# Designed miniproteins, single chains, continued (3): the designs that were tried, part 94

Each design is a single chain, and the fold is of that chain. pLDDT is the mean over its residues in the fold that is shown.

## One batch from the design tools (miniprotein)

Design m11460
Fold by ESMFold2-Fast:
Structure m11460 (fold): chain A 102 residues (1-102)
Amino acid sequence: SKADFLLFQGKLLLRMGKYDEAIKYFEEAIKLDPDNARAYRYLGEAYHQKGEFEKALEYYEKAIDIILKNHKSDPIAYRNLAEVYEKLGDKEKAEEYRKKAE
């Protein structure tokens, strides 16, 4: 699909360290499919790599919200959430999400 193509291109840019360009592709994918949990997780990863932990947290939590509403789990998203909470100094939430990733 067009959304899948945008996610694929964004992911390639993310791997190349082109975070701001990758973000634009993921934002476009979300405009096409607002319930695309993978797009929100990739946005979280891009902001995480930029060191913008509060924005990374917002997007990871949005991805988890969508996944839970669809009765799925994402161990990668949970591990990423745990790492961001650790960076923000919230050790209790970091431990909670580490256990959910197991």
Scores: mean pLDDT 83

Design m11461
Fold by ESMFold2-Fast:
Structure m11461 (fold): chain A 55 residues (1-55)
Amino acid sequence: GKEEAIEKLKEACEETCSLSLELAKENGASEETIEKAKEECKERCEAELEEAKKK
């Protein structure tokens, strides 16, 4: 159902975030930078979920 689609979208978004954070770590980003990127990514995922619900 729609709920399953939203859950999958959330999982996919979180996985994309994890990959971005991993790349930041490989580039030697500070813990502070990673924390900030993590928060920004969570906000973007929430926005995507809101768009999915709007449909």
Scores: mean pLDDT 79

Design m11462
Fold by ESMFold2-Fast:
Structure m11462 (fold): chain A 88 residues (1-88)
Amino acid sequence: MLTPEEKKELMRKWLLEQGFSEEVAEEVADYLAEKTPGLSFEEIKKIVDEAIKEVGKKLSTYDPSDPEALRKKVLEDFKKKADEIIKK
């Protein structure tokens, strides 16, 4: 059984493998570790995949001329969608 710290580190590494920056990967891993302490790593991956797909549908609505605002908006929308899935 993974400790909360080991689960968070595995999530951070997996997010980096998906192409996220270190800062975004750490923030997402911290958020998910706090919100999903009872879930397996496989269950958390499913939540992340679903949240990414939903955020991806909105990518064309974001302003690409401001990368910092884009990053923050994507991260906030991801957290909102992940929270909705977890609360189901």
Scores: mean pLDDT 73

Design m11463
Fold by ESMFold2-Fast:
Structure m11463 (fold): chain A 61 residues (1-61)
Amino acid sequence: SKDEAIQLLVAANSLLDKVGDSAPEAKKLVEEGKKAYEAGDYDKATELFQQAVDIALQKLK
């Protein structure tokens, strides 16, 4: 859903602030997710933001 995509985007940005440049793949996924969100594809945006969160969390260990 649109709200779920926004919540995951907020989470991804918070994690990327902590991880910095050690997760360039996660930054790319956030950019692609934002494009999907703007296109109205909230399911795709949600999946891309979730992948970004998962990668950033893995970097934090």
Scores: mean pLDDT 82

Design m11464
Fold by ESMFold2-Fast:
Structure m11464 (fold): chain A 61 residues (1-61)
Amino acid sequence: VKFKPMTPEQAKALVVRLAAAGATLEETQLRDSLIHAGMSPEEADAVLREAAAAGATLVPP
């Protein structure tokens, strides 16, 4: 088990799970959390796009 940041794959899986549960995700907070977890801004943006495609509701700042 990793001590600190999740891998991009783990972060993506968590976001997809929240989206499937019908969670409303605040775009800025989610993006910031993914970057803090060790993802690049490009990777974080890709995860946000995939979550939206999966049906997540992303709230702009």
Scores: mean pLDDT 70

Design m11465
Fold by ESMFold2-Fast:
Structure m11465 (fold): chain A 86 residues (1-86)
Amino acid sequence: MKLVLVFRNLSPEQKERIIAYAEELRKKGYDVEVEVNGDEVVVTIGNLTVSQMIGHILRAIGLGLDGHEVKIEINGDEVTITVTFK
């Protein structure tokens, strides 16, 4: 499964944490691409299992419950999660 994580309105510290997370995933053998554009970071992961994908969806729901804007789109084997931090 492919996951696209879009993070918006990031502080510099949040941006660094997301980039560090992507590097940890690369070290674990995941197919990871990172794009940085100002206060936005896009992380694409090409080789997730179903269980790993569910974990990311649950984390995104948690961010929505914490008051951030969260959009989840599922299209076949691809999931796009957009998080806009407040």
Scores: mean pLDDT 82

Design m11466
Fold by ESMFold2-Fast:
Structure m11466 (fold): chain A 82 residues (1-82)
Amino acid sequence: MVEELYNEGFKLKKEIKELKEEVEKLLSTKELPEEKKKKLKELIEEAEKNFILASQVDTLEERLKHLEEAKKLLKEAKELAK
């Protein structure tokens, strides 16, 4: 079961990278209101912090939790950018 958590973390890292690229592209290509741009930047920064925290925790379970949070924040950013 530890192997499944490891594989899930690896998959989440890929999904986070793809979402980050997509959100950054939307931020650069869409004309968004200044208020939305500020909120998007905050969500991206918070997601990045969770991604970094995932590399600093001692347990695979805590790592997965931080990666899930980063993914959630990036999904919120993507919805806001639509």
Scores: mean pLDDT 79

Design m11467
Fold by ESMFold2-Fast:
Structure m11467 (fold): chain A 82 residues (1-82)
Amino acid sequence: SEMEKVRELLKEILREMAEELIKNGADPEEVAEALARALELLDELIRAMEQSLGKPVTPEDIERMLKERKERKEKLEEEEKE
């Protein structure tokens, strides 16, 4: 159940990244193939993250990491413009 939520969050992120790449002029067919491969490797990626951290990965951990990354990007953009 928890692993299914982690998988769904990662799928959503990958889908958003795919749409952003297509918007920026990437080939839709290549992006679709890359997305399919990434989805096949999701379980391996989760396992690698757990092994590196020495603890189970939770959906909350992923959401927190994404929020922190977005806030960091926004601060850097604001610093560049101001």
Scores: mean pLDDT 74

Design m11468
Fold by ESMFold2-Fast:
Structure m11468 (fold): chain A 61 residues (1-61)
Amino acid sequence: SMEREREREEQLTADMVESVESAVRSGDEEGLRQLRELAERLEESMPRVTRVVLEKLEEAE
């Protein structure tokens, strides 16, 4: 269902954004790179998640 898919995407987006914020605070450049790679891999299946996470990564740098 679209509603359940949206909820999962929202939760995944929140978790990934939190991971980006944590990596930025700790200076974890490797973690930020891995998060970018993960977001790019998700583009085919969850493009909305990818868009938000990549925007957050761009703003954090």
Scores: mean pLDDT 80

Design m11469
Fold by ESMFold2-Fast:
Structure m11469 (fold): chain A 73 residues (1-73)
Amino acid sequence: SPSKELLETEVEVSLLVMKATIYEKQKDYEGAIKAYEEAVRIAASNPALAEEAERLKKLVEEAKKKLEEAKKK
């Protein structure tokens, strides 16, 4: 059933988002960017997760902004 594959994909994306959030709390913005980018790649591979992929792309851009601000200090 496609629902099992979707659930497995959703779990993987959720774990990567958690990993990225932990990196952001540690101010490891490079680690956060990599984790969010991997989450985008996985979510974008499934049409059912298209909206989630777009949300994750925004999180990548916000993490990139935080990285640039951290480099200025």
Scores: mean pLDDT 85

Design m11470
Fold by ESMFold2-Fast:
Structure m11470 (fold): chain A 57 residues (1-57)
Amino acid sequence: MEEQERLEEAGRRGEAGLDRVTELLGAKSRKEALEKIYSLPTPEDAALLIQALIAKE
């Protein structure tokens, strides 16, 4: 029960975070922002990019 609640909340926070990252990337949509992130060669690079964009705000 608690695990499902946490996963749903993480999903909502993830969507809010994607909205912010989309704005910071200057992307037209969350899909465009995600495609840019997924084209990075490693998950570490993706995490660093997201953190850097959020920190610049």
Scores: mean pLDDT 64

Design m11471
Fold by ESMFold2-Fast:
Structure m11471 (fold): chain A 61 residues (1-61)
Amino acid sequence: DVEARLRAALDAIAEHFGVELTPEQRDALLQEGLDMVNAGKTLAEAALALSRRIREIKAAR
């Protein structure tokens, strides 16, 4: 299940960087990851892009 794997990856990345995502941010990032996979990107590519997004959120604080 791609969605479950992306959700797990998103949660693990956020925890690793110590970022507390709002429910809205979490849903938006999950949808972005799903859109990437549906466009033909791999789960690894989606996870890498989500990692970059989470680091951007952390840097903006």
Scores: mean pLDDT 82

Design m11472
Fold by ESMFold2-Fast:
Structure m11472 (fold): chain A 64 residues (1-64)
Amino acid sequence: LSEEVQREIDEALVLIEAAVLYLSLKRQGKAEEAENVRDRVFQLVDEGKLDEARKLIDEAAKKF
């Protein structure tokens, strides 16, 4: 498996985790927080900062 393919898989997994968190926050009535976390995760993923995106998701998940 090439490093490029592994990065694409890691990116997809981060986005899936972000989507799950987004839906959970929306169901709890935290729509503004859900949108803010999603936008920040998308920005970090676009910048190639997958580790930072994962940390952001983990921190947000612990808060609710």
Scores: mean pLDDT 80

Design m11473
Fold by ESMFold2-Fast:
Structure m11473 (fold): chain A 69 residues (1-69)
Amino acid sequence: VEASEPATPLEAKVAYTLLEAQRPLSAAEIAEKLGISQATASRHLNRLVERGLVDRRVVNGVTLYSVAK
């Protein structure tokens, strides 16, 4: 479950979008930027969290995601 290449192009785009933004993003913001559903964005974000590549936190009642160090 550690250190592997992104399994899907969408997963890679999600990670890259977070890296470029240099700020926490919600699943809705990523969905809008990539032209995908919020459910799809959330699924890929949670997979990245499971792999330790992305941190998940709740701020102002919104779940936000940022690149893990």
Scores: mean pLDDT 75

Design m11474
Fold by ESMFold2-Fast:
Structure m11474 (fold): chain A 94 residues (1-94)
Amino acid sequence: GEELLKKAEEALKKGDYESAREYAEKAYEAAKDTDPLLAARAYALLGSAYENLGDYEKAIEAFTKAAELYKKAGDVLGYTAAEIAKVGAEFLKK
């Protein structure tokens, strides 16, 4: 899961938002039953990828799931960041 998450982060930094989405989805699938913090990070990257692709509805959904997973993992900073990202995507939605 961690290698796929790093590939998603690198793709996002390079502006390859489609690859970022694909790697983030794969990272989530690898982590969803075993690592709630990695699963939360994967959904946060998925949200960023969708936002950059202009799919604001999917970005909002992904950031919402990231926030829920961060809250479940007890990561207050991750939860707060995901909630802020969700609000940002809502402002970009037409």
Scores: mean pLDDT 86

Design m11475
Fold by ESMFold2-Fast:
Structure m11475 (fold): chain A 50 residues (1-50)
Amino acid sequence: SPLQEEQKKKAFQELVELSEQLVKSTDPEERARLQKQIAESWKRYKELTS
């Protein structure tokens, strides 16, 4: 459905933004937080594509 496609695009954009932040981060604690956020966002993306 169009709504489902829009939700998937938004979830993908969020993953891209978090990944970009992770690449730029050199702080181990910040990297750990970003990895957790990426994992949670990835889980949401998978649920949207189920």
Scores: mean pLDDT 82

Design m11476
Fold by ESMFold2-Fast:
Structure m11476 (fold): chain A 80 residues (1-80)
Amino acid sequence: SKIEKLKKLAEEIIEKMKELGFSDENIESLKEALEKGIELAEKDPELAKEMFEHYARILKENGYEEIAKLFEEMAKIIGE
C-alpha cells in the first residue's frame, strides 16, 4: 500500500539521520513528525505532499541531499 511505502521511507530517513550523528532527542522528534505526516497523508494528501516537499527543500538547502531525496520520494508517492 502507499502507507507501507511511506513507512519504509520514513525508516530509511531515521536510519540516515542516526548515521549522521543526530541526537536521540532529535531522532524521536523526527519519528513523531514522520508518523503525523503519514497520518496526514491519509486525511489530506495534498497538504501532506506540500509539507514533505517543504522538508525536502530545507534539507537540500542545508546540504542533506540524500535525505532530501527520500522526502521527495514520499511526496511523489502521496501525489500518485
Scores: mean pLDDT 85

Design m11477
Fold by ESMFold2-Fast:
Structure m11477 (fold): chain A 74 residues (1-74)
Amino acid sequence: DEKLKEYEERIKKDPNDWEAYLNLGKVLAEQGKYEEALEYYDKAEALIKEQKGPYDIELADVGVEKLRVAVNSL
């Protein structure tokens, strides 16, 4: 759970660190915590749109991770 703590600490230091939110979501999804993972993916997506605009390539990565949650919840 070392990576989970690392990303939580990054968010505490910089609440606008969308990469930390995205990676925290990935760690939670790997643990089967899909509801929490989606919340962090939504936060990462919102921050990416705010900082880089609505057509940034990182939004596609968030979309892929959301699809992975949907498939794994079947």
Scores: mean pLDDT 81

Design m11478
Fold by ESMFold2-Fast:
Structure m11478 (fold): chain A 56 residues (1-56)
Amino acid sequence: MEVFRKEHQLIDEMLEALKNGDQKKAEELLKELGSLPGVGPEMLEWIKKIVEMKAK
């Protein structure tokens, strides 16, 4: 599915932003992920948790 590829790319970019300490960029990417068709609010919350845990 094309959505899978886009989700994977956004997650990878979020991890890279966190590695660089760019929390704002990671939050922007999270917002983009939430706007994708097929991404439910529960999945978005789970990904957000992972992003925040990684930033710690």
Scores: mean pLDDT 69

Design m11479
Fold by ESMFold2-Fast:
Structure m11479 (fold): chain A 120 residues (1-120)
Amino acid sequence: SSMDLERNILSSTMVSLAEAASKSDDGSAMGLLRKAALLALRDLDAATVLVRSLALYSPDKLGRRLVRGINSLDPDLGVQVGRTMAEGARDAAARSTDPTLKERLLRLADRLEELAEQLR
């Protein structure tokens, strides 16, 4: 429960930092985004919570903005985050008993995978 709140804050923070970093030369914001992305890459459960949250509140816009924001700063990292988030969305879909949520998560996974492949 507390972990879910922290990961929802992380999701919003990563979007805000990606947008801020794309408009400024702040290397500290870049370093924090890199650490957050590496956490998502190492922790599939964290990635699953993040993409489930995105699917419930903003499945199309927020997830794509996050991946694009990170990719504009570090393309290799953006591709890796996009793929990890897609994998997390598929894992969340497999665990879901709600057919509507399952469908939204699978659509989010497909969109994140396509975005990760096309951002080069």
Scores: mean pLDDT 61

Design m11480
Fold by ESMFold2-Fast:
Structure m11480 (fold): chain A 73 residues (1-73)
Amino acid sequence: SLEELFERLEKALEAGDVDEATKLAMEIGDLARELGPEGRRFAWRRMQELIERFGEAFTDRVYMAFMTELLRE
C-alpha cells in the first residue's frame, strides 16, 4: 500500500539511507501513478510533508526518482 511504502521511506530518510529512499520513492511514484489521480494527489501531499520535515536530508535525488515514476506514461 502507499501508506506502507511511505512508512518505509520515512525510516530510510531517518537513517540517511539515500539508496533505499530512492528505491522506495520510485516504488511510491509507480504505485501512485497506477492508482490514478487520487493516488497521485495523496502521494504528492505526503512527499511535501516529508520534504518539510526532513529539509536538506530529503535529497533532490529521492524527489526526482519519485517524480520520474509518478509522471511516466
Scores: mean pLDDT 83

Design m11482
Fold by ESMFold2-Fast:
Structure m11482 (fold): chain A 56 residues (1-56)
Amino acid sequence: MSEKVELPEEIQKKTIELIMETRNVSEEEAKEFLDALSEDLTKDMLKAIEELIKKK
């Protein structure tokens, strides 16, 4: 990929498509699910990073 700035957006689109396929839901439902999951994942990832920094 030549433009790394677009990487997160492309990953989001791919993730939405994957959720639609695996859970057999609409794009709207996949977006809502991803949005809710992103909030939880962001909190968990931030906490994991904090633990890693504290550990070493």
Scores: mean pLDDT 65

Design m11483
Fold by ESMFold2-Fast:
Structure m11483 (fold): chain A 59 residues (1-59)
Amino acid sequence: SEETKEKIEKEALEIAKVTGLTTREEIERIIRIIEKLLGVELSEEEVDEIVDKIIKELK
C-alpha cells in the first residue's frame, strides 16, 4: 500500500541519517531490513523509487 511505502521511506531516511549509511546500496539494504521487520514485500522498482526519494532528501 502507499501508506506502507511512505512508512518504509520515513524509517529508512531516519536510519540513513543516524547511521551515515547514505549510498544507494546501503539505503537499499536498510529498506530490505525494514521490509522483513514489517512482513511486507516490495518490488525492485518500488525499492528503487524509495532509494531515489531518500537520496534527494539527504541532499
Scores: mean pLDDT 83

Design m11484
Fold by ESMFold2-Fast:
Order: sequence, then C-alpha cells, then structure tokens
Structure m11484 (fold): chain A 65 residues (1-65)
Amino acid sequence: SVARETAFELRVVGIAIEHGMVGVEVKGDTILLYYREDSESERRGAEEMKRLAEEYGYKFEAFVL
C-alpha cells in the first residue's frame, strides 16, 4: 500500500530529524542506516528505527561510522 509506505517513510524521517541523523535511506523493504556509535542520540535513533522496521515488517541494516 502506497499510503502505508508513505506513513512508514514519514516516521523514519521523524526519527532521523529527532536524533540529528542524515545517513538514512529506505531502499525497497530495507532501512539502511549509517550512524556514530559514540553518539548517544544517534544510538537511540538507531534503536528506534530498528523497532519501527520490526513493527512494519521491514529489514534493518545499520553501519557504524
């Protein structure tokens, strides 16, 4: 559903903005995230994105910078 995909993408963007994250993309059925592990805010953002991906049935791939 396009509406479901749009809602999901808006929530991903919201988490990224809240945590100051710029290395985020939604590619097909996967969230791709690049984040700094030494950043508490970015670590919290990564955890929230992982939970969101699980909720919506998306894959989550995270890469530490």
Scores: mean pLDDT 82

Design m11485
Fold by ESMFold2-Fast:
Structure m11485 (fold): chain A 78 residues (1-78)
Amino acid sequence: RPLLSPEAVEAVREALEILEKAKNGEITPQEAVDKLRELAERVPELRDFFELLASYVEKGDIDLAISAARTVLRAAES
């Protein structure tokens, strides 16, 4: 069963990098939300997922967003 397309896997990696940069203070939480919503528009397969990650960041739950992205990436790469 293909979990994600190769393009979707790369988008999840990009989302994880965005989230880790926000956690480290390299970008603002708002910049992270904006970038995640841009990914949601570019990768319709994962739109709801990236919108979920953005909602976690908006609520201040960035560690939960990172955990969710890492879980999806590990499942897709197994």
Scores: mean pLDDT 83

Design m11486
Fold by ESMFold2-Fast:
Structure m11486 (fold): chain A 66 residues (1-66)
Amino acid sequence: MITETQRAVYAVMAAAGVGVPVTIAQLAEATGHGRATVARAVRELEAMGIVQRDPADKTAYRLTPP
């Protein structure tokens, strides 16, 4: 199952672009959810292989390339 927060985070990242890094703070602002809630959703999506940490900036995440 995918949560509403995970869906919102995915939508924002997809709109930014597959290779575009976004921070948890940017995702929280864009989705309207709290940073802690967004961080949990991002970690869950990372565990599913949907997102990954940006190699150049460990504070940012990007969609996993196909």
Scores: mean pLDDT 79

Design m11487
Fold by ESMFold2-Fast:
Structure m11487 (fold): chain A 95 residues (1-95)
Amino acid sequence: MGPVARRALEGALRVAEREGDEETAELIRKALEEPEKALEYLEKALEAAKEAGNEVTAEAVEAAIRAVEAEEAGDVTSAVGATLRVIGLELDLEL
């Protein structure tokens, strides 16, 4: 996993932790620890966030998935855009 997608996952993790979504946060941590399985863990994290009714965390995880897919495809512009979306969600929760 490259630095752009990693930053997106770190941002999504902070959003999940701030929202108290411990199950989604644990799945994002697993994605960071096992980059080769990152998309599998992030898809499970997205489902967990949606089932918890946490729309902000779900949006952050969806953006992190897009960042990983774009970076793997060599689409740096889309990867950066998705990562900036995650950072925006993180900053809105920081006041």
Scores: mean pLDDT 85

Design m11488
Fold by ESMFold2-Fast:
Structure m11488 (fold): chain A 57 residues (1-57)
Amino acid sequence: KEELKKQAEEAIKKLEEGNKEMIPIAEKVVEALRSTGDESLNPIIEKAEEAIKKAKE
């Protein structure tokens, strides 16, 4: 769980830097986080989804 959160933060950072190659990795991490059902992860999931959406512009 902590590792998934860390991976999400790294993916968000890379996407914000313009690394579109991170989109599929970020999507997999978001799916893994969503599958936990942990509501405390909703903020990081939302931020990752926003970063993915912006990268796909």
Scores: mean pLDDT 78

Design m11489
Fold by ESMFold2-Fast:
Structure m11489 (fold): chain A 72 residues (1-72)
Amino acid sequence: MKKLSEEELDRAVLLLAAATILSIVQSNKDKIDPEKAEKIEKLAQEAIDYANRGDVEKARELLNEAIKLLNE
């Protein structure tokens, strides 16, 4: 079995977290301000894009911003 490197694991965790945030927003559209929902979705999608490009640090920054907005 292929063992994941720390970098590969970090990327996988960021992708999973971003997908989870998108799922939460989609499931709670009636309870989240539309402008706020759009911002969170954009940040999560950008985080996925950066993680897929190997920029895990930028992906983490964008994901943290999305989480902060979701918890406001």
Scores: mean pLDDT 79

Design m11490
Fold by ESMFold2-Fast:
Structure m11490 (fold): chain A 55 residues (1-55)
Amino acid sequence: SREELRALARELIEKTGLEAPDFEKIAEELVKRFPELTRLEAGMEVAKVHVELLR
């Protein structure tokens, strides 16, 4: 689900650090968990979650 996707993205961002998350590595991990996503879609969700965490 989209909620599970966002939860995983948040966990991976927090694990690597909020200031400089490894977007490529995190997006690759999201695609492994949610293979219906493209790499581009996964990268966009990581960026969106990262911006929301910085608020």
Scores: mean pLDDT 78

Design m11491
Fold by ESMFold2-Fast:
Structure m11491 (fold): chain A 97 residues (1-97)
Amino acid sequence: MIRAVVEIKLKPTSSLEEIQKVKKLLEQMGEEYRARAEEDPEKVRVTDIKGVYEKESTVFIIEVEAPSLEEVRKFMEDLKKRLKEAEEVSIKEVEEL
């Protein structure tokens, strides 16, 4: 088991409405991945979602637990596919549990 921190940077041109849409999508994805992890322990579990809102940048920080780094990478690819306003999606921290 690992804990990882995934950072999502939104485009600097993202409107307030687009930021709110991303927040709602992340909350929905968090619940979806929680449900999947309850049925399959080899799936990513989202443990926390935080938004950092600054005048010219918006960053979402997602904390996840996964059986491997490969499962975290699959989660990142799902984030990239669903979040068209994401400029960058990256893994910032990885800790073995």
Scores: mean pLDDT 79

Design m11492
Fold by ESMFold2-Fast:
Structure m11492 (fold): chain A 65 residues (1-65)
Amino acid sequence: MKELEAEIEASLYVMAAAIAKLQKDYKLAAEYYRKAAEILKEVDPELAEEYEKLAKEMEEKAKEQ
């Protein structure tokens, strides 16, 4: 099922983003959140928007380093 596959794939990117965030690698965290948002755009656009917002927040933090 396309939706389930997308959710699993997005979850892996979200976990990777969380790990990058713990390491203060905000640029990498932003990339992973952006990937999760891209995958979710078609199946859950509201959740995709949430992760896009998180990616932007991480990108702003990366600029402060």
Scores: mean pLDDT 81

Design m11493
Fold by ESMFold2-Fast:
Structure m11493 (fold): chain A 53 residues (1-53)
Amino acid sequence: MSKEELDKEVDESMALIRQGVAKATGIPASLEELRKLGEAGDEKAKETVEALS
């Protein structure tokens, strides 16, 4: 197995873990993304973060 094939399998496994964690906590990953958008000047994202916090 090449390094590239191994990295792909690891990345896929990590993606599933991230999805599981996000599902268990419900909001954290999306909240962080919305926060970044709000900081960048998206007022709607900022309001959504405030409402969901």
Scores: mean pLDDT 64

Design m11494
Fold by ESMFold2-Fast:
Structure m11494 (fold): chain A 55 residues (1-55)
Amino acid sequence: MFELNVEDKVKAELARLIKEYPELTEELLKYVKENPNSSVEEIRELAKKLVEEKK
């Protein structure tokens, strides 16, 4: 049911996170490539965890 909308939202969130945290680009792109069915929430949580680990 949410396949197209989830995919588009995931791409939009990736672009936003890459703009805010360019240092996370490779790790975020690798995660999505390995987990193509990942949700926006999972990507946001991963980004938060990575930011916290670097601070």
Scores: mean pLDDT 72

Design m11495
Fold by ESMFold2-Fast:
Structure m11495 (fold): chain A 50 residues (1-50)
Amino acid sequence: DVVTQIRVEGRRQGLSEDAIEFAVSLYESGLVSTVEQALALAKTSEELSQ
């Protein structure tokens, strides 16, 4: 299950729950097709928010 993998891998990488849920929303909306793409975009978004 890709959504479960996004949540597990996001937490493993130290992303916030907000960033993880953003990654999930990117995948579910079809903007990205892989765990790696979803987490990369969410991490970039999180880094721009302080």
Scores: mean pLDDT 80

Design m11496
Fold by ESMFold2-Fast:
Structure m11496 (fold): chain A 85 residues (1-85)
Amino acid sequence: RPLTPEELAALRAIAKEVIDKKVKEMKKKNIDFTLENQNKILSEAAGAILDYRREHNLPPLTPEQERELLAAMTKYLLKKVKEEG
């Protein structure tokens, strides 16, 4: 089944927490927000989503839900990079 809006909101919240922590860590360490480092943050957020999904017995994301979630994570990361920048 597709995830509900509430389940998707929970996954977005988890991704947001990972992105917030990693952006702040990079800023503190004076690490540049290169494309490579941005991709590492997105990969860690994706891993946290996978772990949360498994822990809560949520079904796999549909391809459409995966694209929407990745787009939301990317948009949020770019926003946080600008705000901390």
Scores: mean pLDDT 83

Design m11497
Fold by ESMFold2-Fast:
Structure m11497 (fold): chain A 80 residues (1-80)
Amino acid sequence: STVDKLQSLKKITEQQAKTIGVEEALRIAADGARTVLSAAGLPELGEQLRQRLLEAADKGDLQAGFQAIDDTQQQVQRQQ
């Protein structure tokens, strides 16, 4: 499901942040989020999540990135 893919994205992002740093991990997550949500037929939500993840990346704020993913998972559940 799209929710499972977003949860996997969150876990991958956490692991990558430890290896390549928070900023780069969140930039990669932003592209991944767009891909996941576009494939699910939710391209507008994908762009919204991508933008929030890029803002979190600019601030080096991993928790803000996780919050953006969690908020988006709730919206996906409401639309499905």
Scores: mean pLDDT 86

